Designed miniproteins, single chains, continued (4). Designs and how they scored, part 51

Each design is a single chain, and the fold is of that chain. pLDDT is the mean over its residues in the fold that is shown.

## One batch from the design tools (miniprotein)

Design m13743
Fold by ESMFold2-Fast:
Structure m13743 (fold): chain A 69 residues (1-69)
Amino acid sequence: AALEDFQKAESQRELVLAVLQLSEGFVTQQEIGDALRAAGENPTRRTVWNLVQQAEAYLKAQGRYSKLA
C-alpha cells in the first residue's frame, strides 16, 4: 500500500505503535494482527506487514526502536 493509505488508516497505525511501545519494540506480526482483529478489523498478512514496517520506521525516528535478536 502507498504511504497515503497508511496515513488514512490512522487508527490502525496508532494501535500498532501502542503495541510496539508496550512490547519495548519487540512484537510479532501475529500479535499486531490479533490486536487489529480485536478492534474489529480483518487485515491481511501483507497489510499487517506494511503497518509493522511503517510503525518500526516511526519508532526509529523517535529513537525507541528495538530489533528482535
Scores: mean pLDDT 60

Design m13744
Fold by ESMFold2-Fast:
Structure m13744 (fold): chain A 88 residues (1-88)
Amino acid sequence: LEEEALRLARELAAELAAENPDMERMEELERRFIEALRELAAEDPERARRVLAEAVKLAAQAALSRDLSEEDKAAAQAALAKAEALLA
């Protein structure tokens, strides 16, 4: 379950970093990730928290690789910093 959630997080981050992200695919990957994370949280909340933090870190790094608005760039940088703090 943890490995599945991390795989989905990586696929979501890769789609986010793509030049032309498929919004429907991103929505499907996000839904599947949230479902996997919810199941993991029921069994091990601590691991679920770490998986979520890693997913946020991956997504923020992917977003920062794109040409973002200054507002979106600031939001992505803030999310990355928060996720890295949670993983420390």
Scores: mean pLDDT 77

Design m13745
Fold by ESMFold2-Fast:
Structure m13745 (fold): chain A 103 residues (1-103)
Amino acid sequence: SKLDEIVEATVNGEWDKAHELMRELGENISREELAEILKEIARRSKDLLKKLYPEWSEEEVEILIEATLEAIELSLEGKKSTLEIAEEVEKLLEKKLEELKKK
């Protein structure tokens, strides 16, 4: 399916291909369906990140995935500039990592 192709392209770092597939799907997809796609990408990316960076805790990997999901959702909404999205994602990442230290 196109969903599987998007997930595979994303986890392999094929951003141009993933972007094209997402654009094609986005023309006929609800925001809710986009959220499901983002969650699937996040789940597969977690396994890849754990393989590439085994020294990272599971909680740190989850925080990075959450920050990535926020960036993608904000980009899809089209209401904010790339700079504004980057600033919001940076604040989210800093906040969640600081909260993790307090555990």
Scores: mean pLDDT 72

Design m13746
Fold by ESMFold2-Fast:
Structure m13746 (fold): chain A 108 residues (1-108)
Amino acid sequence: DEEEIAKKLKKKTLETIDKNIALMKSLGGRVPSDAQVAKFKKILDELEKKKDIASLEGARYYVGLTWVLPEADSVEEFKERVLDFFSRIFGKSREEIEKEFKEEALKL
């Protein structure tokens, strides 16, 4: 089930990115570069491979909420950046955020 959930979360995140890019282009707004999108897709691929559903839910929520891609060169940097962002926003520990994202992902 976590494998199927990881695939669904990655798909939803990519669909959100595509919709946001298309809308921003139609409005003459700023969009991420092809290189930035490619880098982010590689991170999502690695998270899916690891079945890291908490980080994939965090990715989906982050791009949906902010309309930007988190800048990261590795899965580790990505997890640190996204989880620390939500930890700060919600006033909760990184461990609590990761647990809550995992529980939310499991509802899929």
Scores: mean pLDDT 84

Design m13747
Fold by ESMFold2-Fast:
Structure m13747 (fold): chain A 94 residues (1-94)
Amino acid sequence: MSDEEIVNLIIENINALIENIEELVKLSEETKKLIKIASIAYYKKKFNLSDEIIEKIMERLGLSEEEKKKLYEMIENKSLEELGEEVEKALEEE
């Protein structure tokens, strides 16, 4: 499979995920952006995708420089396990 085919499949999957969620609940534009960023970071870590593939995905989804920075911060600084722990802690009332 070419890099372009991989990029297209990932973008189609992200768009399908957002569409499926919106059948159940209305999403804000900010929430859609967060889903896109988190999904890209997840696929990068899970499938060990190259930086070239990630750059092409970001470009095709029209991510801003701030959104790209947030995505790289998620890839570099957060594991899927750490994100799970942070979500669990955020659900606890302090």
Scores: mean pLDDT 71

Design m13748
Fold by ESMFold2-Fast:
Structure m13748 (fold): chain A 110 residues (1-110)
Amino acid sequence: SMDDIIEKVKNTLEIIRLIAKNAIKLLERGDLESALKAVEEGLKLVEKLKELIKELPEELQRELLPLVEEIEELLERAREAIENGDVESAIEELQKGIKLAEEAIKLLES
């Protein structure tokens, strides 16, 4: 049902948000390898999320897809920053991704 798809989209966004928060904690502890794996997991979930969003009404797709594409770009930039040892930039990109995920979740609750 449509409600089931909306719940899956919301739950996937919440998991991505929690992964990003965990990646920040790992980076703050100097665990770059685990942080990189967490970000890569988040990117795989973004691919799943994009497929789920295609099942939503066109109005919700138009509102959510730009936010999800920006989350993907932020996670990709965080991955590159981690690979280059740029912990500060990685944390900043992940914090932006968390805020966008929270915005997308709020949109689905409205």
Scores: mean pLDDT 91

Design m13749
Fold by ESMFold2-Fast:
Structure m13749 (fold): chain A 71 residues (1-71)
Amino acid sequence: MITEEQLKAAEITREKLEKAGVHPLTLKMMELGDEVMDAILNKSKEEAQKKAAEAEERMLKLGEEEVERKK
């Protein structure tokens, strides 16, 4: 089963890669992995994830724009 610790570790890793200027394609592949994990967790934690997802989406959008400008 996927734990919150594993999900948070993936988020931290993604942000570090954004800071290092990793290719956007690689970051999008990681986001797809996180979406699959979220789908598994959503069946159990639907209400909590709905509110957290909107805040996370805004932060990811800002990081994506910065990574694309670095290229």
Scores: mean pLDDT 60

Design m13750
Fold by ESMFold2-Fast:
Structure m13750 (fold): chain A 61 residues (1-61)
Amino acid sequence: SLAAARQAVLDETMRRLREEIDRIEKEDPENFWEKVQEANRSIARETQARLDALRAAHAAA
């Protein structure tokens, strides 16, 4: 279902965000906030594109 596919995208997004935050904290703590904001913007854009694609694919079926 579209709802299940959407939830899977959201779950992956949350996992990716946690992984990126952990990585930034370990690799570049001096620029932590700036890099977290950049990662958040990048992941948000990618997630929105995936959700839009799922909606379009479901509507086309």
Scores: mean pLDDT 84

Design m13751
Fold by ESMFold2-Fast:
Structure m13751 (fold): chain A 144 residues (1-144)
Amino acid sequence: DERRRRAAELLREAARLVESAAHSAQKALPELSDGVNHLRSAARYLREAARRVEAGDVEGAARALRKAGRHLGRAINLLKNAALKHVGTPVATVLAGVLSDVAQAADLAAEAARLLGDGGTANLFEATARAAREAYRTVKRLNE
């Protein structure tokens, strides 16, 4: 199925962005273990969702996606709070970039959910992307 193949590709790209974001966050602020762990958990669930989509398990993919979204939501709050404590430093700049990458990953996951016909999961990831973008804008504004 072409739609399932495309959805799996989008989910793998989203997982790659989240894993890259986790690496950048850990390098910038090693003590941000909870936020980094939530990003890594989200990446794992996005990869699980991609694998389940390829296997035709759309319902299992939806469950994995909802878990990924929950972890991203927690990571966004932790990353935003950490960035705000480091305003005026290179750490805040890196964490703002991480929030931007998380927003992009959430947009890709929302597109994948739409391709799978799961409007509820798509709406969840659209809300996650908005939250990440708002956090990014807040950090960037205060870092100026």
Scores: mean pLDDT 92

Design m13752
Fold by ESMFold2-Fast:
Structure m13752 (fold): chain A 89 residues (1-89)
Amino acid sequence: MLEELREERERLAERHGEELTRLAEEHPDADEVEALRLILERFREDLELLELLRREYEEKLRLAGENNPEAVETLRRLLELVERAIAEL
């Protein structure tokens, strides 16, 4: 079971993980929001990826708190874009 879950995560990461990891690893800004829009335009139908991104942005937003308002605002925009993409499916 653990190996199967790891394999599924790695398969999702192989598709889009490099660009999405880059956006998530650093403190996001307006450029990262635009980059995510381009990624969503190409991969908008990958529901599993979109749900993973939503959960990751939710967690990052919670951890960022008020000590980094720029990251908080950008994470909120990233989360909204992902949630909208999911809703449009």
Scores: mean pLDDT 64

Design m13753
Fold by ESMFold2-Fast:
Structure m13753 (fold): chain A 64 residues (1-64)
Amino acid sequence: TKLKSAQKLKNELAEPVLNSGSSLLQSDFKIASEILDSASTAEEEVAAVLSLIGVQEDLRLLQK
């Protein structure tokens, strides 16, 4: 079962990542999204959440 909070975080990051103009951030977000979408175990869900948190932190640093 996928975490609803992980899907919400993915959805909340999609627009800011696209609007950032950063190809690296967009690539990292795509990879994190694919990990979440393919996640079938709790370990895979945790990996996806950590990847999405990394994208969120990179967005925060970019927007300073």
Scores: mean pLDDT 77

Design m13754
Fold by ESMFold2-Fast:
Structure m13754 (fold): chain A 75 residues (1-75)
Amino acid sequence: SAGYRVTLEVSIRTAAPISPEDQAELDAILAEVNGNVLTPEETIELVSRLGKILDRLKAAGQISGAVVVVTRERP
């Protein structure tokens, strides 16, 4: 199946400091997405992983909100 050129942009509103470990996990997911040609299935998996981290941080009171923008382009 054809892949897509994917750009993932995340804006986070912090309520408390994010740990270096959590920041590294977020940065690793962004690095796996940005600049790569991904299948729809790979994109869904990576965005799901990002969403789970953001939901956990919000539930813990570490962030007040996040905006995630996913852009998909044909190569």
Scores: mean pLDDT 81

Design m13755
Fold by ESMFold2-Fast:
Structure m13755 (fold): chain A 60 residues (1-60)
Amino acid sequence: SLPELVDRLIAAMEKGDGKEVRRLVKQLEPHSKAEIRSLVSEDEYNMIELARAFVRRQEA
């Protein structure tokens, strides 16, 4: 589920698990930013955007 996916992503970021962060960010791609934001707190949304920026930088 999307809420479980978000919880796992936040946990991976807090642990510094870059491999898991990349995997979970890719699983999040089918979901819109608006959909994600409706299901999470502002702080959690900011962490997700930070994770996406991290993955984007690794692919550049």
Scores: mean pLDDT 77

Design m13756
Fold by ESMFold2-Fast:
Structure m13756 (fold): chain A 66 residues (1-66)
Amino acid sequence: MNKIIEEIKKVYETLEELFKAGVTDPEKIQEALEKIPGIKKWTIKSVEEAKRAYENLKKFLEEIEK
């Protein structure tokens, strides 16, 4: 798999797990994303930005993944 797609998938999966666990704290979301190797660290200013990223990544991965 392309390294970029693999990194995007990890971001998506991390956000999905956090939202399923009821985490809406942008600081905790950023901490989780910072643990993913090779991904540029994002400053998550709000849970809205994180949710928008999650939805955009979901659509992108649905298009790319088989």
Scores: mean pLDDT 69

Design m13757
Fold by ESMFold2-Fast:
Structure m13757 (fold): chain A 65 residues (1-65)
Amino acid sequence: SIQGAVFATALALTLIGEGIEVERIEFEGDTVKVKLRSSEDAERARRIAEELGKEKGYKVEVESL
């Protein structure tokens, strides 16, 4: 959906702006999966993603590759 694409773009830009290296973002239904290049910032990425997801009604999972 357009809303999902807009959310993914906003999430990616926010994480990158915070210096977090994002490999990709994937969708599974209402769940947004964030794949990070490094586990270094996983907790910080998770908190940012959870706050953005909460506002838009998405569940977010953060994983490192």
Scores: mean pLDDT 79

Design m13758
Fold by ESMFold2-Fast:
Structure m13758 (fold): chain A 71 residues (1-71)
Amino acid sequence: AEDEALEDRLVRIGVRAAEGKTPEQKKRVALAVAQEAYRWLGKDHAIRVAERVGEALGLDPETLEEILKEI
């Protein structure tokens, strides 16, 4: 519940921060939010945040794989 609430908040922050940005900037935002999730919640939650933000921003599967390799 608490971890899920923070995950949802980080996803919302990432999506809002990346709206209207270039694909490269969207990748950087998704990675930054996922790394923040890793710091507070650990790897499993960071992966979920990266996937949720990436999907919401329409990132390519290849770009998402690159993000996941950096967390």
Scores: mean pLDDT 83

Design m13759
Fold by ESMFold2-Fast:
Structure m13759 (fold): chain A 68 residues (1-68)
Amino acid sequence: SLLDRALADFEAAVRGLAANPALSREEKRAAARRYLDELVARLRAEGLSDEQIEEFRRRAERVMEELL
């Protein structure tokens, strides 16, 4: 699904940020939130409902909390 694909893309990006020793935790969180907003805009453009977008945000927030 579009939501699962977007979440997989987000998780991969967050893991990349987590592994980057040049970035502070604050910088990693800021970069991840920026990418989250870009993915949300893309999912809205692709026709996902507000409920699906909210589920994506909730799952993405858990990924950030666990990895950053």
Scores: mean pLDDT 87

Design m13760
Fold by ESMFold2-Fast:
Structure m13760 (fold): chain A 67 residues (1-67)
Amino acid sequence: SADQQRALAYLERYAAQLVAAYRAQGIEASAEVRQLSETEFELVVTAGDRRIVLRFTLEEILLMIEA
């Protein structure tokens, strides 16, 4: 759906900005965005020796876009 595409695009931009912010501080970082279902998304961030997993619903992401 259009909402799923908007949500995925938003998380991909968020991931890229987060990675850039870590790298600007001299921390090696990467991120991956995954769509788990029609309403569930996952963002995996690796920063230095740490791995962070964040999960979002479609509703949560759409609210973040509108903020």
Scores: mean pLDDT 86

Design m13761
Fold by ESMFold2-Fast:
Structure m13761 (fold): chain A 67 residues (1-67)
Amino acid sequence: VTLTVTFEDGSTVTVEVKSEEEAKKALDFAKAVGAKKITITFEDGKEYTFSADELDKALEVIKEELK
């Protein structure tokens, strides 16, 4: 699972996460640094985009795919 963090200036940081705990830490970091949005890309090519206020939903989607 790949998280792409997009900032207010349009710059991006990509983080690979392999567990729910890593995903939670990455999402907590994104929230702490004031990310504009998060895009989650799964191994099957599915993408989900969440705004900074929807990170709880992003974590739930990651949990469902990392079963």
Scores: mean pLDDT 79

Design m13762
Fold by ESMFold2-Fast:
Structure m13762 (fold): chain A 88 residues (1-88)
Amino acid sequence: GLQLSEEEQRRDLEVARRAEALLAERGRPGDPEALARVAEEVLRLAEEVGASEIVILQVRGLLAKARGDEEKAAELEARLRELIAQLE
């Protein structure tokens, strides 16, 4: 099955912690544009640090949902489910 190395897990945790900080600083309940901006910044960070495909798909899914792109969100959710199903 698909496995994450310790190094990939550390990168994923760094992205998650920075995402939480950005959401707390710039996120607003009921503001999808603010959520979209946070998701875009987190996606750039995830790609820059080489985060796992699981994290990248999660962030892309959140961005699609924030933008109201239901078709793209469903596509990314399906891909994420396939990857999770391959984990032990």
Scores: mean pLDDT 73

Design m13763
Fold by ESMFold2-Fast:
Structure m13763 (fold): chain A 96 residues (1-96)
Amino acid sequence: MKERMERFREGAEAVRKYLKEHYPEIDDDMFTTAVGPLVDIIQSGKGTLDDAHNKIKNSSYSDKADKLSIISTAVWNVATGKMTVQQAIDYLGQNL
């Protein structure tokens, strides 16, 4: 849990900085909608990335669900050790 939260924080900070520079249309509320569900999953130890994606689809930003799910996936992959921060940024550049 602690190591996953530390990786989550690093990934979220780096991704948020990248989005502010390259995708300014993705505001702080949209970013929180994408990554907030991941905090609950990491802290509770319950749930999956698909649960986070379903929360995005049922949010007020459902019209942007594809982009927000890509952001969610990038941050989740850093949190779980599947991607480095740089790999997550590269993933966003290719998929957003």
Scores: mean pLDDT 84

Design m13764
Fold by ESMFold2-Fast:
Structure m13764 (fold): chain A 94 residues (1-94)
Amino acid sequence: MLTEEEKKQLEEGKKTIEEILKEIEALDPAQQQQLAKEYGFKTVEDLITRLELALETATALLENPEKYEEVLKEAQLRAYAERQKRGITVSPPP
C-alpha cells in the first residue's frame, strides 16, 4: 500500500511527465529528436512510449492503491519487454 509521501511523489511525478509530454508535442521534429538523444533514446517514439508507460503506471497506482502489486508487476514486465526489443540485456522480473 502507498504511503502518503509516496502518493504525493506519484502525483507530482505524474504532473511533471504530463508537462514534459506537452512540451515534446510543442517542439518541431528536429528539437524532439535532439531531446530524445539527450535522454539516451534512439527515437522520439521510444522517449514518448517510456513517458506514457510511467504516466499510466502512476495513474493506475493513484486510482487503485489496492492493486499496487499487480500494477507494479505489469509495469516491470512491460519495461522488461521494451528493453528486450531495444537489445538491452536485463534480468526478467520475479
Scores: mean pLDDT 71

Design m13765
Fold by ESMFold2-Fast:
Structure m13765 (fold): chain A 60 residues (1-60)
Amino acid sequence: SAAAMARRQARRDEVLTRAGKESDEILAKLAAGTPLDEVVEEFRRVQARYDAELARIDAE
């Protein structure tokens, strides 16, 4: 239904908003002097969680 599609999109938008905030926090760590390799690994973990959460929403 259109309502179910709208609820799914709202959940996707929530995930995207959280991912954006978490990415901003990681970028702040880079600006504060955290080594680039640690920042890259943290981004990979965030991206993996983001992809998994969206895949779960899309599977519903």
Scores: mean pLDDT 86

Design m13766
Fold by ESMFold2-Fast:
Structure m13766 (fold): chain A 67 residues (1-67)
Amino acid sequence: MSVEEAGERFLEAKAALEAATDLPPEVRQRALDVLNEAVRRASGTDDPEEIARIFEEAARRVRELLA
């Protein structure tokens, strides 16, 4: 997966979270923490492959929380 593809999936997961108005506050907070942690970790590296993995994993985890 490219950085662009991973970033797009990350933004899709974020949009899905923002659209999910009926989530329990605890689940919403956990999903937000996952997204915020991914951005923090990605900011700490210049490796495109690692950035792509970080965003892909965060997007997957958020989708799992929303299921």
Scores: mean pLDDT 81

Design m13767
Fold by ESMFold2-Fast:
Structure m13767 (fold): chain A 65 residues (1-65)
Amino acid sequence: SAEALAAIARMEKETTPIDAVNTLAQAASDSGNPELQRLTLVAAQMAARGKTVAEIIAELRRLAA
């Protein structure tokens, strides 16, 4: 969705995976959008596994398409 892609784009400003996940989590909380909530869980799991911000964003864009 356009809302999910816009929220993912905001993550690009962050330098650490944890900050990028927190940016997405805030967007999910503010919107109440269940798609953003699901994407936040995926992002958090990837960050916990040591994935980079770029890898997380790429996967979330694939899932949001």
Scores: mean pLDDT 87

Design m13768
Fold by ESMFold2-Fast:
Structure m13768 (fold): chain A 55 residues (1-55)
Amino acid sequence: NTELKQQRQESAVYLYYVQGLSYEDIGDVLKVSQSTVTHYIKKARKEGKVVLNLS
């Protein structure tokens, strides 16, 4: 994907795994719902994102 949605998905992953933010905090930062944050993280895992070094 080359959409802005991919960038937000990557940001959500970084904030969750690197910064340890909750889904609620990430949602506030990205201006999306907590459910959307959960969806981004699950989708990133399904897509095999190499940036995730925490399995």
Scores: mean pLDDT 71

Design m13769
Fold by ESMFold2-Fast:
Structure m13769 (fold): chain A 77 residues (1-77)
Amino acid sequence: SLADLLADAEATLANVKEMVNDPTTPIYVKMMMAMALSVEIDRVRELAEQQGDESALARADRLEAELAALKEKIKQQ
């Protein structure tokens, strides 16, 4: 369901944030997890657009903004 996909994407985001701030995690692992999160967010957006769920689209927008910030943080490491 859309709710399950949103919950999964938000949980993945929380895990990626922790990992990006962990100095013992290799950069390539951080990048791979950011890419996995990107795929999850894309799936959320597609389903939200199909269902016309404005609330879910707003949450997808926030997830995309957070991911963009994380990618920049990884790039600067």
Scores: mean pLDDT 86

Design m13770
Fold by ESMFold2-Fast:
Structure m13770 (fold): chain A 90 residues (1-90)
Amino acid sequence: SNEEKALVLGLERLKEEALRLLPEEVAAQVVSHLDAAKEAVEKGDYDKALEHLDRARAVLEAARPQAPEATARLLEGLDNLKRNIEKLKA
């Protein structure tokens, strides 16, 4: 659907921002979880996608002292993606 395509694009954009804004090791962990979330979305497994986004969220929250502005921005993007996935489940 167009909504699923927008979600995949949103995940890719969030990955690009993480790689640009975060320290390399933190970015790698976030990207790993976002890639797993994308794979879950492509399989129609929205519960699994939400689990991977929650793992990405935990990494971002732990990294907040290192990059407070970047982590705040990425957390907002992640929360928007989470809301869009929850709408697709309803």
Scores: mean pLDDT 88

Design m13771
Fold by ESMFold2-Fast:
Structure m13771 (fold): chain A 83 residues (1-83)
Amino acid sequence: KKEEIEKKVENMKKEADTLQAEADSLVRQAQKLYEEAKKNPSKRKELFDKAEQLAGQADSLATRANELRKKAEEIKQKYEEEL
């Protein structure tokens, strides 16, 4: 039924929004570590390594969010086209 598909699409979009928000939070944390690295040259490598790990986690989450949004759009388009 159309309502079932709409609910499924909306749930996928909400999940993607949550993943994107988590990714954005990790990017902000990585940026703070980058700024601390500028202030502390002696700890620069350690702070950059931590920032890179957080950035990698953020990238993974953002990729999953984009995949969910794409899948949600594909499902919506398929059912709208068939209606």
Scores: mean pLDDT 83

Design m13772
Fold by ESMFold2-Fast:
Structure m13772 (fold): chain A 57 residues (1-57)
Amino acid sequence: ATYVDSIPLPRELRLQALHLLQQGKTVQETSEILQIPQATLERNALAIVTTPLEELL
């Protein structure tokens, strides 16, 4: 899409998504567990993987 007005996932959901992915869950399984659309997780992928850096700073 040429324009995507996506609100970033809350930090708590980003941490939960990161933990699930680190446990070997797929993006689809993480989407189903957190009840978040898979496309929303994919759009927030960078925010999800960088969330731990926010806790270190």
Scores: mean pLDDT 67

Design m13773
Fold by ESMFold2-Fast:
Structure m13773 (fold): chain A 82 residues (1-82)
Amino acid sequence: MLEELKEKAWKEAEKMAEELEPGEIRSRVIGSFQRGDETIVVVASAYVDKDDPNVKTTSVHVVTRSSDGRVLGQEVEEKVIK
């Protein structure tokens, strides 16, 4: 499940990066699931550099939240595409 959501997130991040204007950032929740008392949320993000629109950064965030809504952890992976 997590790996499938991460793969979907990377594809969505790349798509968003192609749609954005220089200096813009976009994030989208790809999916979430429960793991015991924790909620795992997978988010895709993209931004286009304001000074060089050919430099685009894509990222996938894996956020772990407790049942009371506290953020327990966040893992971020980034890739720069040109």
Scores: mean pLDDT 82

Design m13774
Fold by ESMFold2-Fast:
Structure m13774 (fold): chain A 88 residues (1-88)
Amino acid sequence: SGQDIRDQGRSIMDSTWNQVSQLRKDYRQGNISRQQYIDRSIQIYQDSRSNLQTLLDQAQSQGDSDTVTMLQTFIDYVDYQIDYYNQQ
């Protein structure tokens, strides 16, 4: 259902946030280098983008325009973060 896809999309974003937050803590504590922090952040967001794209394709096939709009917003945010870290 559209609700199941939306719940999956939110779960992906929550997981992404938790992974990036943990990575930020590791960087702040000196456990990883700045370059490792950048590279791993990009990887987390790229993985999230791939998973969100799969859900977006499913929502499109179902004609669920509201879910497509929500997932596109998540992808746009993830793309912004990837671009941000690539400029660091």
Scores: mean pLDDT 91

Design m13775
Fold by ESMFold2-Fast:
Structure m13775 (fold): chain A 93 residues (1-93)
Amino acid sequence: KKEIEENSIKRVLENIPEFEEHLEKLLKEGRLTEEQVEAGKKAIEELKELSKKPIEEQRKILLERLKELGIEVSEDDTIGRLMSAYLIEVINK
């Protein structure tokens, strides 16, 4: 499972520039507020720092944050999926 988790995290981190570009596009189209875009950028920085922690600690922190946001996720979901869910919910807050 370690390789699956590491690959899931790597995919999310590799897609961050595309996600940031998408946020700017949605802001320009009036579909997101400046506050939502800044929240998304802050969440990206938090995920980059989180990715430096051990895998089990990353999972624990993400599950806790998603529960606080009222989002139901499976404990068997990859860390990359949990990261993606967190980014989406932060911008929709």
Scores: mean pLDDT 80

Design m13776
Fold by ESMFold2-Fast:
Structure m13776 (fold): chain A 88 residues (1-88)
Amino acid sequence: MSIDEVVQKATGLLIEGARLLVEKHDRKKALEKFKEGLELLLSYASDPRVRELAQKVIDDLKALGRQLNDEELLQLAEEYEKKLESLN
C-alpha cells in the first residue's frame, strides 16, 4: 500500500468514526473505526507525514473527548499517544 493510500484509508475510517459518534450516537462502532484508523497510521508511522497525521488525530480525539466528557475516547487517544511515542 502506498503512503497516499494509507493516508486516504485512515482518514476515511476516522471521518466515518466521527460521523458514527456525532451524528449516529453509535459510540461502540465509532471507537472501533478510530482504533482501526489509528492502528493503520501507527503501522506506517516510520513515514514523517503519517506520524504527523497520527499525532494530529490523537490531539483532535483528545479535544473531542474533553468536549464530550467521554472518558473512554480520552483513554483511547492516550493509549495511542503512548504507542506512537514508543515508535522510534
Scores: mean pLDDT 85

Design m13777
Fold by ESMFold2-Fast:
Structure m13777 (fold): chain A 82 residues (1-82)
Amino acid sequence: MELTLLLFRWIALRTELDLLRRTPGADEALLRRLEEVLRRLEELLRKALAGEASEEELREARELLEEAIRLENELYAGLPPL
């Protein structure tokens, strides 16, 4: 249940990242940071799906998801009004 929710949220965030990359005026540094966070989260989710993730790695995955949501919110807030 928890792992499925993390996976679905990761897919949504990855889709939004691809949209933001095509948006004029999106902060390039924040886009790169978001991609890095989502890449690390993907690695942890793949381990979790294989039953190989530790409790510490699952905690890291949740923290990375929260960081990704924060970065996405910052990206949308920073978009030019024009």
Scores: mean pLDDT 81

